# Designed miniproteins, single chains, continued (5), part 67

Each design is a single chain, and the fold is of that chain. pLDDT is the mean over its residues in the fold that is shown.

## One batch from the design tools (miniprotein)

Design m18313
Fold by ESMFold2-Fast:
Structure m18313 (fold): chain A 87 residues (1-87)
Amino acid sequence: ALSDAEIEAFVRGTAAELREVEANLDEVVREAAEETGLSEETVRRILEELRALVERALAAVEAGDIAAARAALDALAAFQKAVGEAN
């Protein structure tokens, strides 16, 4: 299992990567749709859900609530698995 420090580092790193995705959102969506065979609309919806979960995890880390951050990351992992199984 990840330590509290590893959870904090992972969440902050993931949030930074998400900001880079958002800076080039249209290009990232187009390329991801091409790579996965999903529609651009489906890719945008997936990214919106990922963003919400990452923002929740980051807010929890900033509040010092590592348990809430772990719960948000578990929800993120479950969402990613569900998307992979559906597509």
Scores: mean pLDDT 81

Design m18314
Fold by ESMFold2-Fast:
Structure m18314 (fold): chain A 78 residues (1-78)
Amino acid sequence: SPEFEKVVKKIEEKIKKLEQRKKTLTPEQQAEIDKLLELVQEFMKKAQETKTVKDVTMALMMMIAAESELYLFERQMA
């Protein structure tokens, strides 16, 4: 559906931005972000298989959790 595809594109764009932002973090903090990105990819794989708004929303929620963790790491280093 157009709604499903729009959310997928939003998540992919967020992943690209997070990959760039994480480069400013320590190697240990990058490893924690990488674990969260692995979970995002697992939820995205499930969403692509089921094509449901529910599953892509779960992937988006995990993506937001990864962005929040990165934000907290950036603030702790400031």
Scores: mean pLDDT 85

Design m18315
Fold by ESMFold2-Fast:
Structure m18315 (fold): chain A 79 residues (1-79)
Amino acid sequence: MKEELEEIAKVLNVSVEQVYEVIKTYETLVKADGLEAAKAAAELEKLNKKEGNKRTPEALELHRKATEAQALGAQLEAA
């Protein structure tokens, strides 16, 4: 992890400390967004089952956001 942060700092021409601050802020935002997106996706699945799988653009957007948030969370755990 720390070595990867140093490599990112080199690419961006910033200090490793600045990268740490950004990562901390990003983790907080990703966790908040992930939780809300997951809730919305679960509610949409329940509604979609009742309406016979009628998918709206809004349902697709919420599903996409939930998938992205989960993928980011998994990458943070893997790093």
Scores: mean pLDDT 59

Design m18316
Fold by ESMFold2-Fast:
Structure m18316 (fold): chain A 100 residues (1-100)
Amino acid sequence: SAAEKAKQKELQEKILEIARIYSDILNAKTIEQLEKLLEELKKKDPEAFEKAKEEYNRKKLSESEIQTKISDAIQNQDIEEMKVYVYLLGLLKLDELKKG
């Protein structure tokens, strides 16, 4: 149906948007670039961003464990979980740049 095709297209567009954000985080070279990106994500998706900050504050996950969580979320097509762990990776990358 047209409604079924529209839902599938919306899901694919959301996955591609998160994949672009993930790429932007991985390719960010400066504190300013990452801070700007993270502030835009916080304004656009405050609920997922706050969940990412809660995970960041727990300090339980390494970068490799977060990448595994992102891969698992992609396999499960869990858009909200993809956002949380992609944003968490951004917060860790920002912290890494500030320490270097």
Scores: mean pLDDT 85

Design m18317
Fold by ESMFold2-Fast:
Structure m18317 (fold): chain A 98 residues (1-98)
Amino acid sequence: SKELIKELILLQFRNLVIGGGVTLIEHMIKNNGGDRSQRIKEVELLIKDGEELKKEALDLYKKTKESDPELAKEAKKIAEKVEENIKRGKELLKKLKE
């Protein structure tokens, strides 16, 4: 359906925002960018957004795996990419808290 394709597209854009956000914060830290406590809060929010996005992508996968296997496959790929971005965010958070 058109609504399922729109949902998939929005999940893809949200993943790009999360991944780009982690990359930006990592770059700012390397360049002595600002308040460490503020960067910690920003990374924690990106991780939280990523966890919710992963859940939504997996829910889309489960909902579509029988009716639209190709859309389900793309939703699962988004969940896997989001998990990698969450992992990157958690590693960055660990470094910031040390």
Scores: mean pLDDT 88

Design m18318
Fold by ESMFold2-Fast:
Structure m18318 (fold): chain A 88 residues (1-88)
Amino acid sequence: MKAETEITLKPGEEFSITNKSKKKMKVRITVVSGEGELVILDKNGNEIARLKAGESYEFTLEPGEGIVIKNVGDSPIKVKIEVEFEDL
């Protein structure tokens, strides 16, 4: 199953992604546009990746894992979130 969502993050706004399923969840984050900067943080607040406009980062969340994406820049950014679960 594949799902796609676009969101706009204003400066300092956050969005949380959590794998509440029993399957591995593949996540791709793309900064589509804007002059802000996106940070991807784990549950403990550790920085996993930093993205600017046109950049993407792909990762896998095990069951129960989650991340937070945050705009740490001074301008809004548009972010595309793609989620795919492993087949049984």
Scores: mean pLDDT 83

Design m18319
Fold by ESMFold2-Fast:
Structure m18319 (fold): chain A 71 residues (1-71)
Amino acid sequence: SNLEESERRGRAAKEAIQRAMEILAAQGRDGTGASVEETEDGTVRVTAVYRYDAEGNAEAVGSPGAEAKLA
């Protein structure tokens, strides 16, 4: 079903994003505002690169990232 397929894919993407965010957090990275790319091989790539200014505002800088498989 179209609805079931969309729901399954959305759930799988959300779970993969969550896993990639956990990997980033383990590397000392903040995933907030990260860019998300779903690849054709069923991988979700989350890129989150921040520095914080003196006021605590996040600035995007370069790229490390994390990847997770779609479930």
Scores: mean pLDDT 57

Design m18320
Fold by ESMFold2-Fast:
Structure m18320 (fold): chain A 72 residues (1-72)
Amino acid sequence: SMAEERALELHQRINRETNRIFEELKEREPDMPDIELSERASLETRERLAPRAEEIQEAGRVLSEAAGRELE
């Protein structure tokens, strides 16, 4: 379905953005532990995507429903 395709696309974009921010933070703070870098990258990704928060929440719901259908 288009909703599932859109949700997957958005999820992939979020992952790409998080990875990009992680690499940028690692260059700025090379001595910072990876776990802290990952947490900061996730927070920055959420801040940058705040205008799309409702869309992201709905995408998560769509993907959860799709996963549920595979189990039943």
Scores: mean pLDDT 75

Design m18321
Fold by ESMFold2-Fast:
Structure m18321 (fold): chain A 58 residues (1-58)
Amino acid sequence: SREELREKILAALEPAEREGVRLALEGRNDEARALSRQAMEEVGRELGLSVEEIRALL
């Protein structure tokens, strides 16, 4: 279902979001931004969805 897919996407993105916050707190904002974007692209690739489609589901 859409709810199950949304939960799966959120769970997959959570580690990258937490790591991104830690990187930003260390002043590594460029790495934090790259990590977040890369994680979204990787999740999209695994699920056969574009970044825009993932954003529409969230």
Scores: mean pLDDT 83

Design m18322
Fold by ESMFold2-Fast:
Structure m18322 (fold): chain A 91 residues (1-91)
Amino acid sequence: SAGEKLSDFAKKLLNGEYNFSLEEVEEVLNYILEDLASHNEKIAEEMKKAIENEDLEKLEKILEEMGFSDKARDFILETVKLYYKLKKEEE
């Protein structure tokens, strides 16, 4: 399931394993955004804009205001940072 893939990805990422393709990271981010949109479309749109603008400080504030745990915030922030890194490595 998507939730099982997300859980496995989170465990590997938080343990410092960065052997992911850009496609895999995009799938995880899309899953996170779709799940958020199912609960609050407006917040999902704001989060997407923060990611597109590379505004990690705004993203962190959104996650804090939504009541995400420290571990969940770390997971999402590290996923977004990995997304930026892999996207820049694609010519």
Scores: mean pLDDT 78

Design m18323
Fold by ESMFold2-Fast:
Structure m18323 (fold): chain A 62 residues (1-62)
Amino acid sequence: MEKKIEEEVEKLISALPEEAAKAVREAYEKEPLTPGEAAIIAAEVEGISPVEALRRFDKILS
């Protein structure tokens, strides 16, 4: 499960703009993130709502 979560976070990072990807990587280095938490961090950088970020992330993983 842990490894799948890391792969999903990396998949998200690959789909994000450079600034959002960097923010997610920095947060992940400090503590393990769920894909949802990573999506919320990206949303803050991109200026979108957390719920919209989670919906976008679900589509990337689907």
Scores: mean pLDDT 73

Design m18324
Fold by ESMFold2-Fast:
Structure m18324 (fold): chain A 103 residues (1-103)
Amino acid sequence: SSDKLGRQVYEQARRAIEEAIRLAREAIRDPSYAPQAVRLAERAAELVEQLIEMGDLDGVRELAPLVEELVRLLRELAKKVPEYRDQLLAIAKRLDELLEKAR
């Protein structure tokens, strides 16, 4: 059913955001984790965008505090890892724009 699919995408998005937050925090302490943090943050953005495309704006709004924490961490990480700065800032901007679409 569509309800089951929506719930699965929501749970995948929540887990991806939580994992991206964890890896971003690790990358701030150890820059060798930066490529993994970038990949998980991109995946989190893709899943949030998928929720919007599916019309689950309530789900995106519920995830907003976690997405805002991820954006904050990506901007902090961008100051510490020049090699990934532009990618991290682009993902942070995309996440902010996705939250605005859900408001």
Scores: mean pLDDT 89

Design m18325
Fold by ESMFold2-Fast:
Structure m18325 (fold): chain A 61 residues (1-61)
Amino acid sequence: MGEYRVKVTETGQGKGVIEIIRTSDGEVVAKEEFDKPELTPSQMAAYQAGIVLRMLSDISL
């Protein structure tokens, strides 16, 4: 049960990659792409938060 760091890289408007990185060794343990250019900034923040929570749940047993 290590600590994790979340990295969000924007590749375009409403597009990007979310990576979960294990802080102990720097390994990318989960990676997902998103493409939601129709979302407002507030909706995008909620959408990204939802993805992060799901990804963390998936790697946390």
Scores: mean pLDDT 78

Design m18326
Fold by ESMFold2-Fast:
Structure m18326 (fold): chain A 58 residues (1-58)
Amino acid sequence: MEYEVRPVPGDPDLWEIRVPEADLEETRARLQAAGFEIVEERPGDKPGEVVLLVRRRP
């Protein structure tokens, strides 16, 4: 599984995660299990890439 994690400028509670579409469902499951909430999903800059906007919970 390959993905890139970046902080979102101006919002310290949000993280941007770029994932391949093929890994999307597994990535959602892992994020939810790790205490993250998926706030938004959008197409990435590359074909077959999805950008997830997530928030970490304590």
Scores: mean pLDDT 72

Design m18327
Fold by ESMFold2-Fast:
Structure m18327 (fold): chain A 86 residues (1-86)
Amino acid sequence: MELTRRLAEGHAEYVRENRESLPPEVLALLEEAVERMRRAESLVEAARILLETGLEIARLLGEPEEQLAEMERRNAALLAELEAAA
């Protein structure tokens, strides 16, 4: 629980510190993700929210499909590693 809350608060701090430099649509996605992470029941759930949000931001900003596919693959590997460590 504590690690899950620390992850959420760390990202909330990042949003606060970078609010002026982030595009409004990216800022909105990050703020929503932070609130979802605060309600997460586990570190794995919080990490999944964070990684899925990053992928959605990349899609929104027009990242090429090849890069999006690589991000999705990397995210799946990271989530599997976190689940195995839980």
Scores: mean pLDDT 78

Design m18328
Fold by ESMFold2-Fast:
Structure m18328 (fold): chain A 67 residues (1-67)
Amino acid sequence: MKKKAQDYIDQALDALKKGASPEEVQSLVDKAEDYLAQAVKAGEVSKEEKLALQAQIDYLRSQVDDL
């Protein structure tokens, strides 16, 4: 689940760089957040890893809100 969260973060960053729609970026960010929540529930991530991944998700959400 942690790897899938990172994969969707990377896809959202790539989509944002390519000028994808806010809806497309938001969909990828939502999937990243869902996989991060599952990884946390499964005990796959430390507190520090959760904070790092959440910071990337928060950054992407702020970029979408500014579009």
Scores: mean pLDDT 82

Design m18329
Fold by ESMFold2-Fast:
Structure m18329 (fold): chain A 98 residues (1-98)
Amino acid sequence: MSPSAEALKKAAEEINKKHPEIEAEVLGNTLVLTAKTEKAAEAIRKAAEELEKRFPEVAVLIGGNTVLITLLGTEEAKERAEEIAEAIVELLTRELNK
């Protein structure tokens, strides 16, 4: 498993523990976030939009109540994988606590 996938798995585990209204899973270099409520769906979308503005190494796809956050296959994305994973948890927690 790649270092990027490992960093995302740690983020997914943290999200699943702290935010039961969100289901987080990892597929390769992609974190899949599925919201169980409309408030969680809005929080995921806002967090993903802010993440994409902060990290050019991230590609975001938004579809309904699901967001896909993919770390690009660049060396820069691999070097920043832990920082990006931490930012995902921080931004989600911030939006859900509004």
Scores: mean pLDDT 83

Design m18330
Fold by ESMFold2-Fast:
Structure m18330 (fold): chain A 65 residues (1-65)
Amino acid sequence: MEAAREAIERLVEELRDRLSEEEQRRVFETGMKAAEAALAAGASEEVAVKQAVREARDTANHLIA
């Protein structure tokens, strides 16, 4: 979970000036939920991080548009 958290926090920091505080929280929560779901399904930590970053980035891109 730490690797997923760090990756998502880095993504949010990169987009901080383009996202409100509420949007930053939503991106973070979406990414962490994706990581937890992947790990619960038996995925490796590497796969969970990739899925978390993808879901967080997709959410951020939707909010920025």
Scores: mean pLDDT 83

Design m18331
Fold by ESMFold2-Fast:
Structure m18331 (fold): chain A 113 residues (1-113)
Amino acid sequence: AAAAVERVLRVLEELAREGRLELAIGVGRLVYGVAQWLLKKGEPATDPLILTGVAAGGMAHAIEAVRRGDVESARRHLEQMIQRLRDLGASDEVIEVARRGGERVLEAALEAL
């Protein structure tokens, strides 16, 4: 799980750094859609793809808020994403990777404005 979460957040960070905020949002929403589908089909909440989708979807909301100039909402989305990962039973390693990756994504999106 940790490696998949780190990988998706690195992709979102790279897209945000390139100023491709709409594409970063699209990628995050796509991965989140897959996670929601797996949850509906009864896959365990700690499945690597489900945790990866929650991280990606949360950061897609954060990037969208940055794109609208709402930095406070962007930070709130990051914290809500971390809390949702905890509620789903993500390990401390996954939480640490998601926080570090999410903060880098947020910084890259803010610098791209």
Scores: mean pLDDT 88

Design m18332
Fold by ESMFold2-Fast:
Structure m18332 (fold): chain A 69 residues (1-69)
Amino acid sequence: MKYTFKANSVEEAIEKAKELPEGTYLVTVLNEYGLILGSKSGLKGPEEIQKFLSTIRGIGPYTISAIEE
């Protein structure tokens, strides 16, 4: 499954990521211009996704894609 959501801040992105089902995901974060700010595979459940999102640098808004592996 693929989940896509938008967030205006890293904090908002983390809160939205808490609602993702359990699984292993490839997560990609894009800025408003469509540039990749970060991408990481093998992230387990909402916990590891939240940790990854907390490492993102750059100005929002963001588009986050979580693809189940």
Scores: mean pLDDT 82

Design m18333
Fold by ESMFold2-Fast:
Structure m18333 (fold): chain A 76 residues (1-76)
Amino acid sequence: SANRAAAERIVAALRAGDLDAAVAILVASGLPEALARELTAIFARMVARHSEDFVVRVAALSLDIVLSNPEVAKKV
């Protein structure tokens, strides 16, 4: 899925230490910048403590939930 592919790119960016790239991917996926920055901070903490596969699954699920909310699209 598009959200799974985005989650994989986000986790790869975070593992490389590139927080700005992770924010840009989330914004390109349809998130407002403020929410993208908040989620990036959460995922960065998770990458430091958990396996890549676990963080990719959580990020993909987070994108599925957030992007299914029409209020997120209206605030962009």
Scores: mean pLDDT 82

Design m18334
Fold by ESMFold2-Fast:
Structure m18334 (fold): chain A 68 residues (1-68)
Amino acid sequence: SLDDLAREFERRLAEILSRAPGAVASRLLVETGRQVQALLDDESLSLEEKRARLEALLEEATRWAEEA
């Protein structure tokens, strides 16, 4: 369900945020959280399309956390 998808990705994003060093990394990861919410709220996308885009965003967030 959409609720299950939201809970899963919110939890995963929180884990990435907990590993982020410094204020700059935290700011970038907060922006990723807003993009996650925008995707979840996009009624034009199917659940499968939302999952695929959310996976890509978390991969980017992980890279940003590691590079900071």
Scores: mean pLDDT 76

Design m18335
Fold by ESMFold2-Fast:
Structure m18335 (fold): chain A 77 residues (1-77)
Amino acid sequence: GSEEVEKRRAELLEKYGITEEQVDELIKDMEAGKPPSDIAKPAARAMLELELNEDPSITEEEKQKRLADFDELLDSY
């Protein structure tokens, strides 16, 4: 359930030493064309994967496509 997503999110934040607010801001800034820091790139991708996993309307194929598009965006910086 959503509680499992929140737990995994907390574990990722602890692993990367960043806050939820910082991850959300980094994802938003990247979508606006601002370059992320190298440490923020893997954290932002992992958080996007968690958000996509929680959305039951997204197929596995669409999830993989969105993650691939995001990886391409990360590689552009």
Scores: mean pLDDT 70

Design m18336
Fold by ESMFold2-Fast:
Structure m18336 (fold): chain A 86 residues (1-86)
Amino acid sequence: GKHNIGDDILARVGALIAELERVHAETGDPRVAAEIARLRAAYEAFVAVVSDQSASVAEKLAAYDALLATMAEAERVMAEVRAEYE
């Protein structure tokens, strides 16, 4: 396909983790630490599924959707924490 989904998602996950770690360093909020852990776990699960040659296309797409949902939740929690500490 025209999309390099693997390189794009890796860059996006890395950037989001870096931003979450910055917010955690500034606030010490355990919610941010929890979201970093969830996002890392979701990314590892995504990589495991998409690297599995026996996994169906539907399973790989579901893993991608799950990773995107986890990223969105991490961004939401980060925004809430920033609003509380402004």
Scores: mean pLDDT 82

Design m18337
Fold by ESMFold2-Fast:
Structure m18337 (fold): chain A 95 residues (1-95)
Amino acid sequence: MVKISDVPEEVEVGELITATVKNLSGKEGNLRVKVYKDGKLLAEAVFPNVKPGDEVKVTFRATEEGEYTIEAELLDDNGNVLAKGEKATVKVKPK
């Protein structure tokens, strides 16, 4: 699997959110991390050639209040999903 960690349960608007994404699948691939705000895709990042046991960090600023969801998938070179992680959710509160 792919594991998302270090994500806080709640932050305030303007704060940085960092997610650690670890490849626990036993396979090498391209790690795609997506950030959704209230179910809408906000951002996407792809990290190439992530080996078994490697981790990446994704940092983004919580610019608006709402529910942010982080998803991670390990992909092959053709875009096929090799492994998925459990979603991580952050509640962003007004200051």
Scores: mean pLDDT 84

Design m18338
Fold by ESMFold2-Fast:
Structure m18338 (fold): chain A 88 residues (1-88)
Amino acid sequence: MRVTVVGEGGGEAVGEGDDLEAATRAAAEALRAGGAGLPARAVVEVNGARGEGVVGSPEAAGATAASAGVAAEGEGAPDEAARVHLRG
């Protein structure tokens, strides 16, 4: 699975993994490596689903994106790619 994480400032990073959590963690790690700060908490939007949670680490960002429901509910089709927006 491929995920593009978009920060509030318009910074983007791409991650790949076996699921939404793993791919989001990889993308968040790439954002941090590029010098973009992760907010401690953010509203996370994934393909129209919204959740709020801890995103201050790549692991927390991945878990919060999974909790936004896209990994559990997937609208009827296997998604090969997703966009995750962090708004803090």
Scores: mean pLDDT 67

Design m18339
Fold by ESMFold2-Fast:
Structure m18339 (fold): chain A 102 residues (1-102)
Amino acid sequence: SMSYLSSGDYDGAISSYQDRIRQDPNDSQSYRHLGITYRSQGDYDSSIYYFQQSISLDPNDSDSYVNLGQTYRSQGDNTSAQNYYNQSLSIDPDNQEARGMI
């Protein structure tokens, strides 16, 4: 239920997180939120890009690996999805979302 946004909410979210990144280019959480927002719009290429930026800034963010895996699964790439879920669990074995996706 918390995963649904209107098109106007997506544009607002994108603008907000892009502004945060402009102010703090190391804000890995804002990159992760952009990845989630673009995936929700069906823009999987932008989603992958922003999750990879998040991981580059914070390689121990297990949630970014889960989200990247979910984006690959949405594209039908189940092999890449499973690889990223396994990477998430190698960082945080207690990540319940990653466990549910394997």
Scores: mean pLDDT 83

Design m18340
Fold by ESMFold2-Fast:
Structure m18340 (fold): chain A 90 residues (1-90)
Amino acid sequence: LSDEEVRRITRAAVEAMAEAGREIAKKHPDPELQKKILEATERMVEAARAGDLAGLQKAGDELFSLLTPEEREKVLQAAVKAARKAMDEL
């Protein structure tokens, strides 16, 4: 894979993770936890677009620390599905 193809796949996966995180946040009764999840997803998208792998890792760790194991699995499944789709479009 070229660097541009890797960046495209990474961006698609991160956008899908952010979307799954936003859906989890919408269902959460705690407004402070909702805010933290949304902020973490926004930082992940920003880092992925900038090609900031360290920022992406940090924001991803922040997001996953806020989620249950079941919610983490949903986010990971969304990322895998989006990455596969992006690879199929290469």
Scores: mean pLDDT 83

Design m18341
Fold by ESMFold2-Fast:
Structure m18341 (fold): chain A 92 residues (1-92)
Amino acid sequence: GVEELLERAVELLERAIELARKGDVEKAKRLLDEAIRLLEEAAKLLSGRARLDVQIAIGISYLVLGVYKAVGEEQEGIIKAAEILLKHARSL
């Protein structure tokens, strides 16, 4: 269900933050990409404000992932995006 998808996404985002802080940027990117996939599946099962909040989180995640693939330098961007996503996921 949606709750299980959100819990898995949160776990992946927390691991991505830890890996980014340790300098394992490529592994952090992979976990962020997986979390985005789970958030997209969760968004399909939600409606109203909850769906909008998850869609905003997905948009931010794609922006961070895109910048990181293009520049290869913004470790702080991944950390900040993951922290925002964790806050939104836990408030749903």
Scores: mean pLDDT 69

Design m18342
Fold by ESMFold2-Fast:
Structure m18342 (fold): chain A 105 residues (1-105)
Amino acid sequence: MTKEDYERALEKAKEQAELARETDEEVAKLAEKIKEIVEAVLNKDKEKLEKLAEEFKEKYGVPEELAEKIKEGDIAAAEGAAQYYLAKRLGDEEAVARIEAAAKA
């Protein structure tokens, strides 16, 4: 291996470490959003549920079908929306397709 081969390997390792750290931060943020949805369901706070559903649609790009279910207080749909965003972020096209199909069924 040349010095350039080692430098390329180091840069790729840094990129992977950065992606993993950013993914962990996003998982923590999504867990807090799911907690907010659970609290809004328990409090029967429809206005809060509508705002959270809009945030998932606008900021996380989740399908309309999942956003509508979140507005109705479907916690499983909120979990599915979080998984959809993470799958898209990681380039897991099979997981994205599976979640979209489940949301429409």
Scores: mean pLDDT 76

Design m18343
Fold by ESMFold2-Fast:
Order: C-alpha cells, then sequence, then structure tokens
Structure m18343 (fold): chain A 84 residues (1-84)
C-alpha cells in the first residue's frame, strides 16, 4: 500500500469517527447536534473528494470504496435530518 493510500485511509477513519460522535450528540441536542453534524458531513465530503482525486490510478478499488462511503454518510445524514 502506498503512503498516499495509507494517509487517505487514516484521514477518512478519523473523519468517520467524528461523524459517529456527532450522531450521538444529535440524540442529546437535536438542533445544535444536527448543525454540527451537517458541517462535519460537508467537510468529510470535501476532504474525501480531495483524497480520491490525489490517489493514483492503481488505487481504483480504494477510490470506489471511498465514493461509496461518502454516499452512505450523506444518506445516513439525510435520514437523521428527516427523522427530526
Amino acid sequence: MSEKEKEAIERIGKLLGEIARLEQEVKEDPENGLKKLRQQVDEFEREAKKLIEELPEEAHELKERMELIVEEVRKRFKEIEDSL
């Protein structure tokens, strides 16, 4: 695995961890938690897009997995927003 692939995986993991933490915060304070979660999801999408674009062509499977993760995160966010 290249250094760039390893860095991308580590960054995505950290961002996903923060999103999971904020999803719990929404349960305790829906208004403020949802605002923070929206900002973090937007940041996650920007960072993930940048990382996907910077990865080499040989990392096509990792790029596809990251794109699916971005879609899943946005879908979960919409489900949370729609539930409130």
Scores: mean pLDDT 81

Design m18344
Fold by ESMFold2-Fast:
Structure m18344 (fold): chain A 55 residues (1-55)
Amino acid sequence: SMEEIDKKIKEVKKEIDREAETFDPSDAEHMKKVAELSEKLHELLQEKDKLEKEE
């Protein structure tokens, strides 16, 4: 449902914000995590767009 996707988007954005506060570009694991979170956010935004068209 759209509500579930909105909740997931909020959670991913909060996690990206937390990672940004402790961000170290020399830490490969942090860089990978931020990239994974960004990809997840992109997928959720695409799903939301599809649901908006179906709603």
Scores: mean pLDDT 76

Design m18345
Fold by ESMFold2-Fast:
Structure m18345 (fold): chain A 108 residues (1-108)
Amino acid sequence: MEEVKERFLAKVDENIEKLREISLKAAKVDPSVGGVIAGAVGRVQRLADEFKAAPLEEQPEVARRLKTEVSEAFDDAIEAASGHPEIVEEIRKVRDELLAALDEFIAA
């Protein structure tokens, strides 16, 4: 459990950083798309902070809520970026890595 939690938190931090880089890149091409992706960064960061602040017994429930919110935030970002296939591909990679990390944590 402890090792799974450490891997999960490391993957969350790594993918938030990747999403920030995508947001900055997207803003140079389309500021409105960049703004939506930046919003997704903010949502994921707030939920990650909520997870870290949660009591140990509540962390699995917070992780399930985080999975739902991550899916919704990334779907919104992908829809906004639909005119830019290269940006969509980068967002999907980050989403898939975060969802995989969440599934690993929830299964543990």
Scores: mean pLDDT 81

Design m18346
Fold by ESMFold2-Fast:
Structure m18346 (fold): chain A 79 residues (1-79)
Amino acid sequence: SHMEEELRKQIVDAARKKVLEEYPDIPESTRKKFEKDVEELAKRIIEAMRNRDVEAVQQTVAELEKLVEKYIEELKKRS
């Protein structure tokens, strides 16, 4: 649905902004992999919302937060 696509974009944009605020000049290969990983989790969040599974939404959001933290830690090591 239109609302699901808009929410997916908002999730991806929020995660992307959080990483890019600290590391605006990340390698293109790392950026593409990060964006792909985030999109996969965003789709899983949307699916859980569609199924009205609040617990699955919370768990997948936590996975997304851990993914963002993982990328920030990896980029920090290379700085």
Scores: mean pLDDT 83

Design m18347
Fold by ESMFold2-Fast:
Structure m18347 (fold): chain A 65 residues (1-65)
Amino acid sequence: TTLEVGRNILTMGIALEAGAYVVSVLRDGVIEIGAGPSPEEQERARRAAREIEAITGVEVRVVVE
């Protein structure tokens, strides 16, 4: 749907601004974003995850590589 596409674009933008990347969107009702291994990268990604969750109402998980 148009709303779904807009949400995906917004999610990608917020994640990329935080230096993170989108791993999956709405697989089993969850959005996953990936972060680098440093504590600072993980903290930025968690902050982005909270922002995406607040806007979309969807659970967001941070995965570390």
Scores: mean pLDDT 74

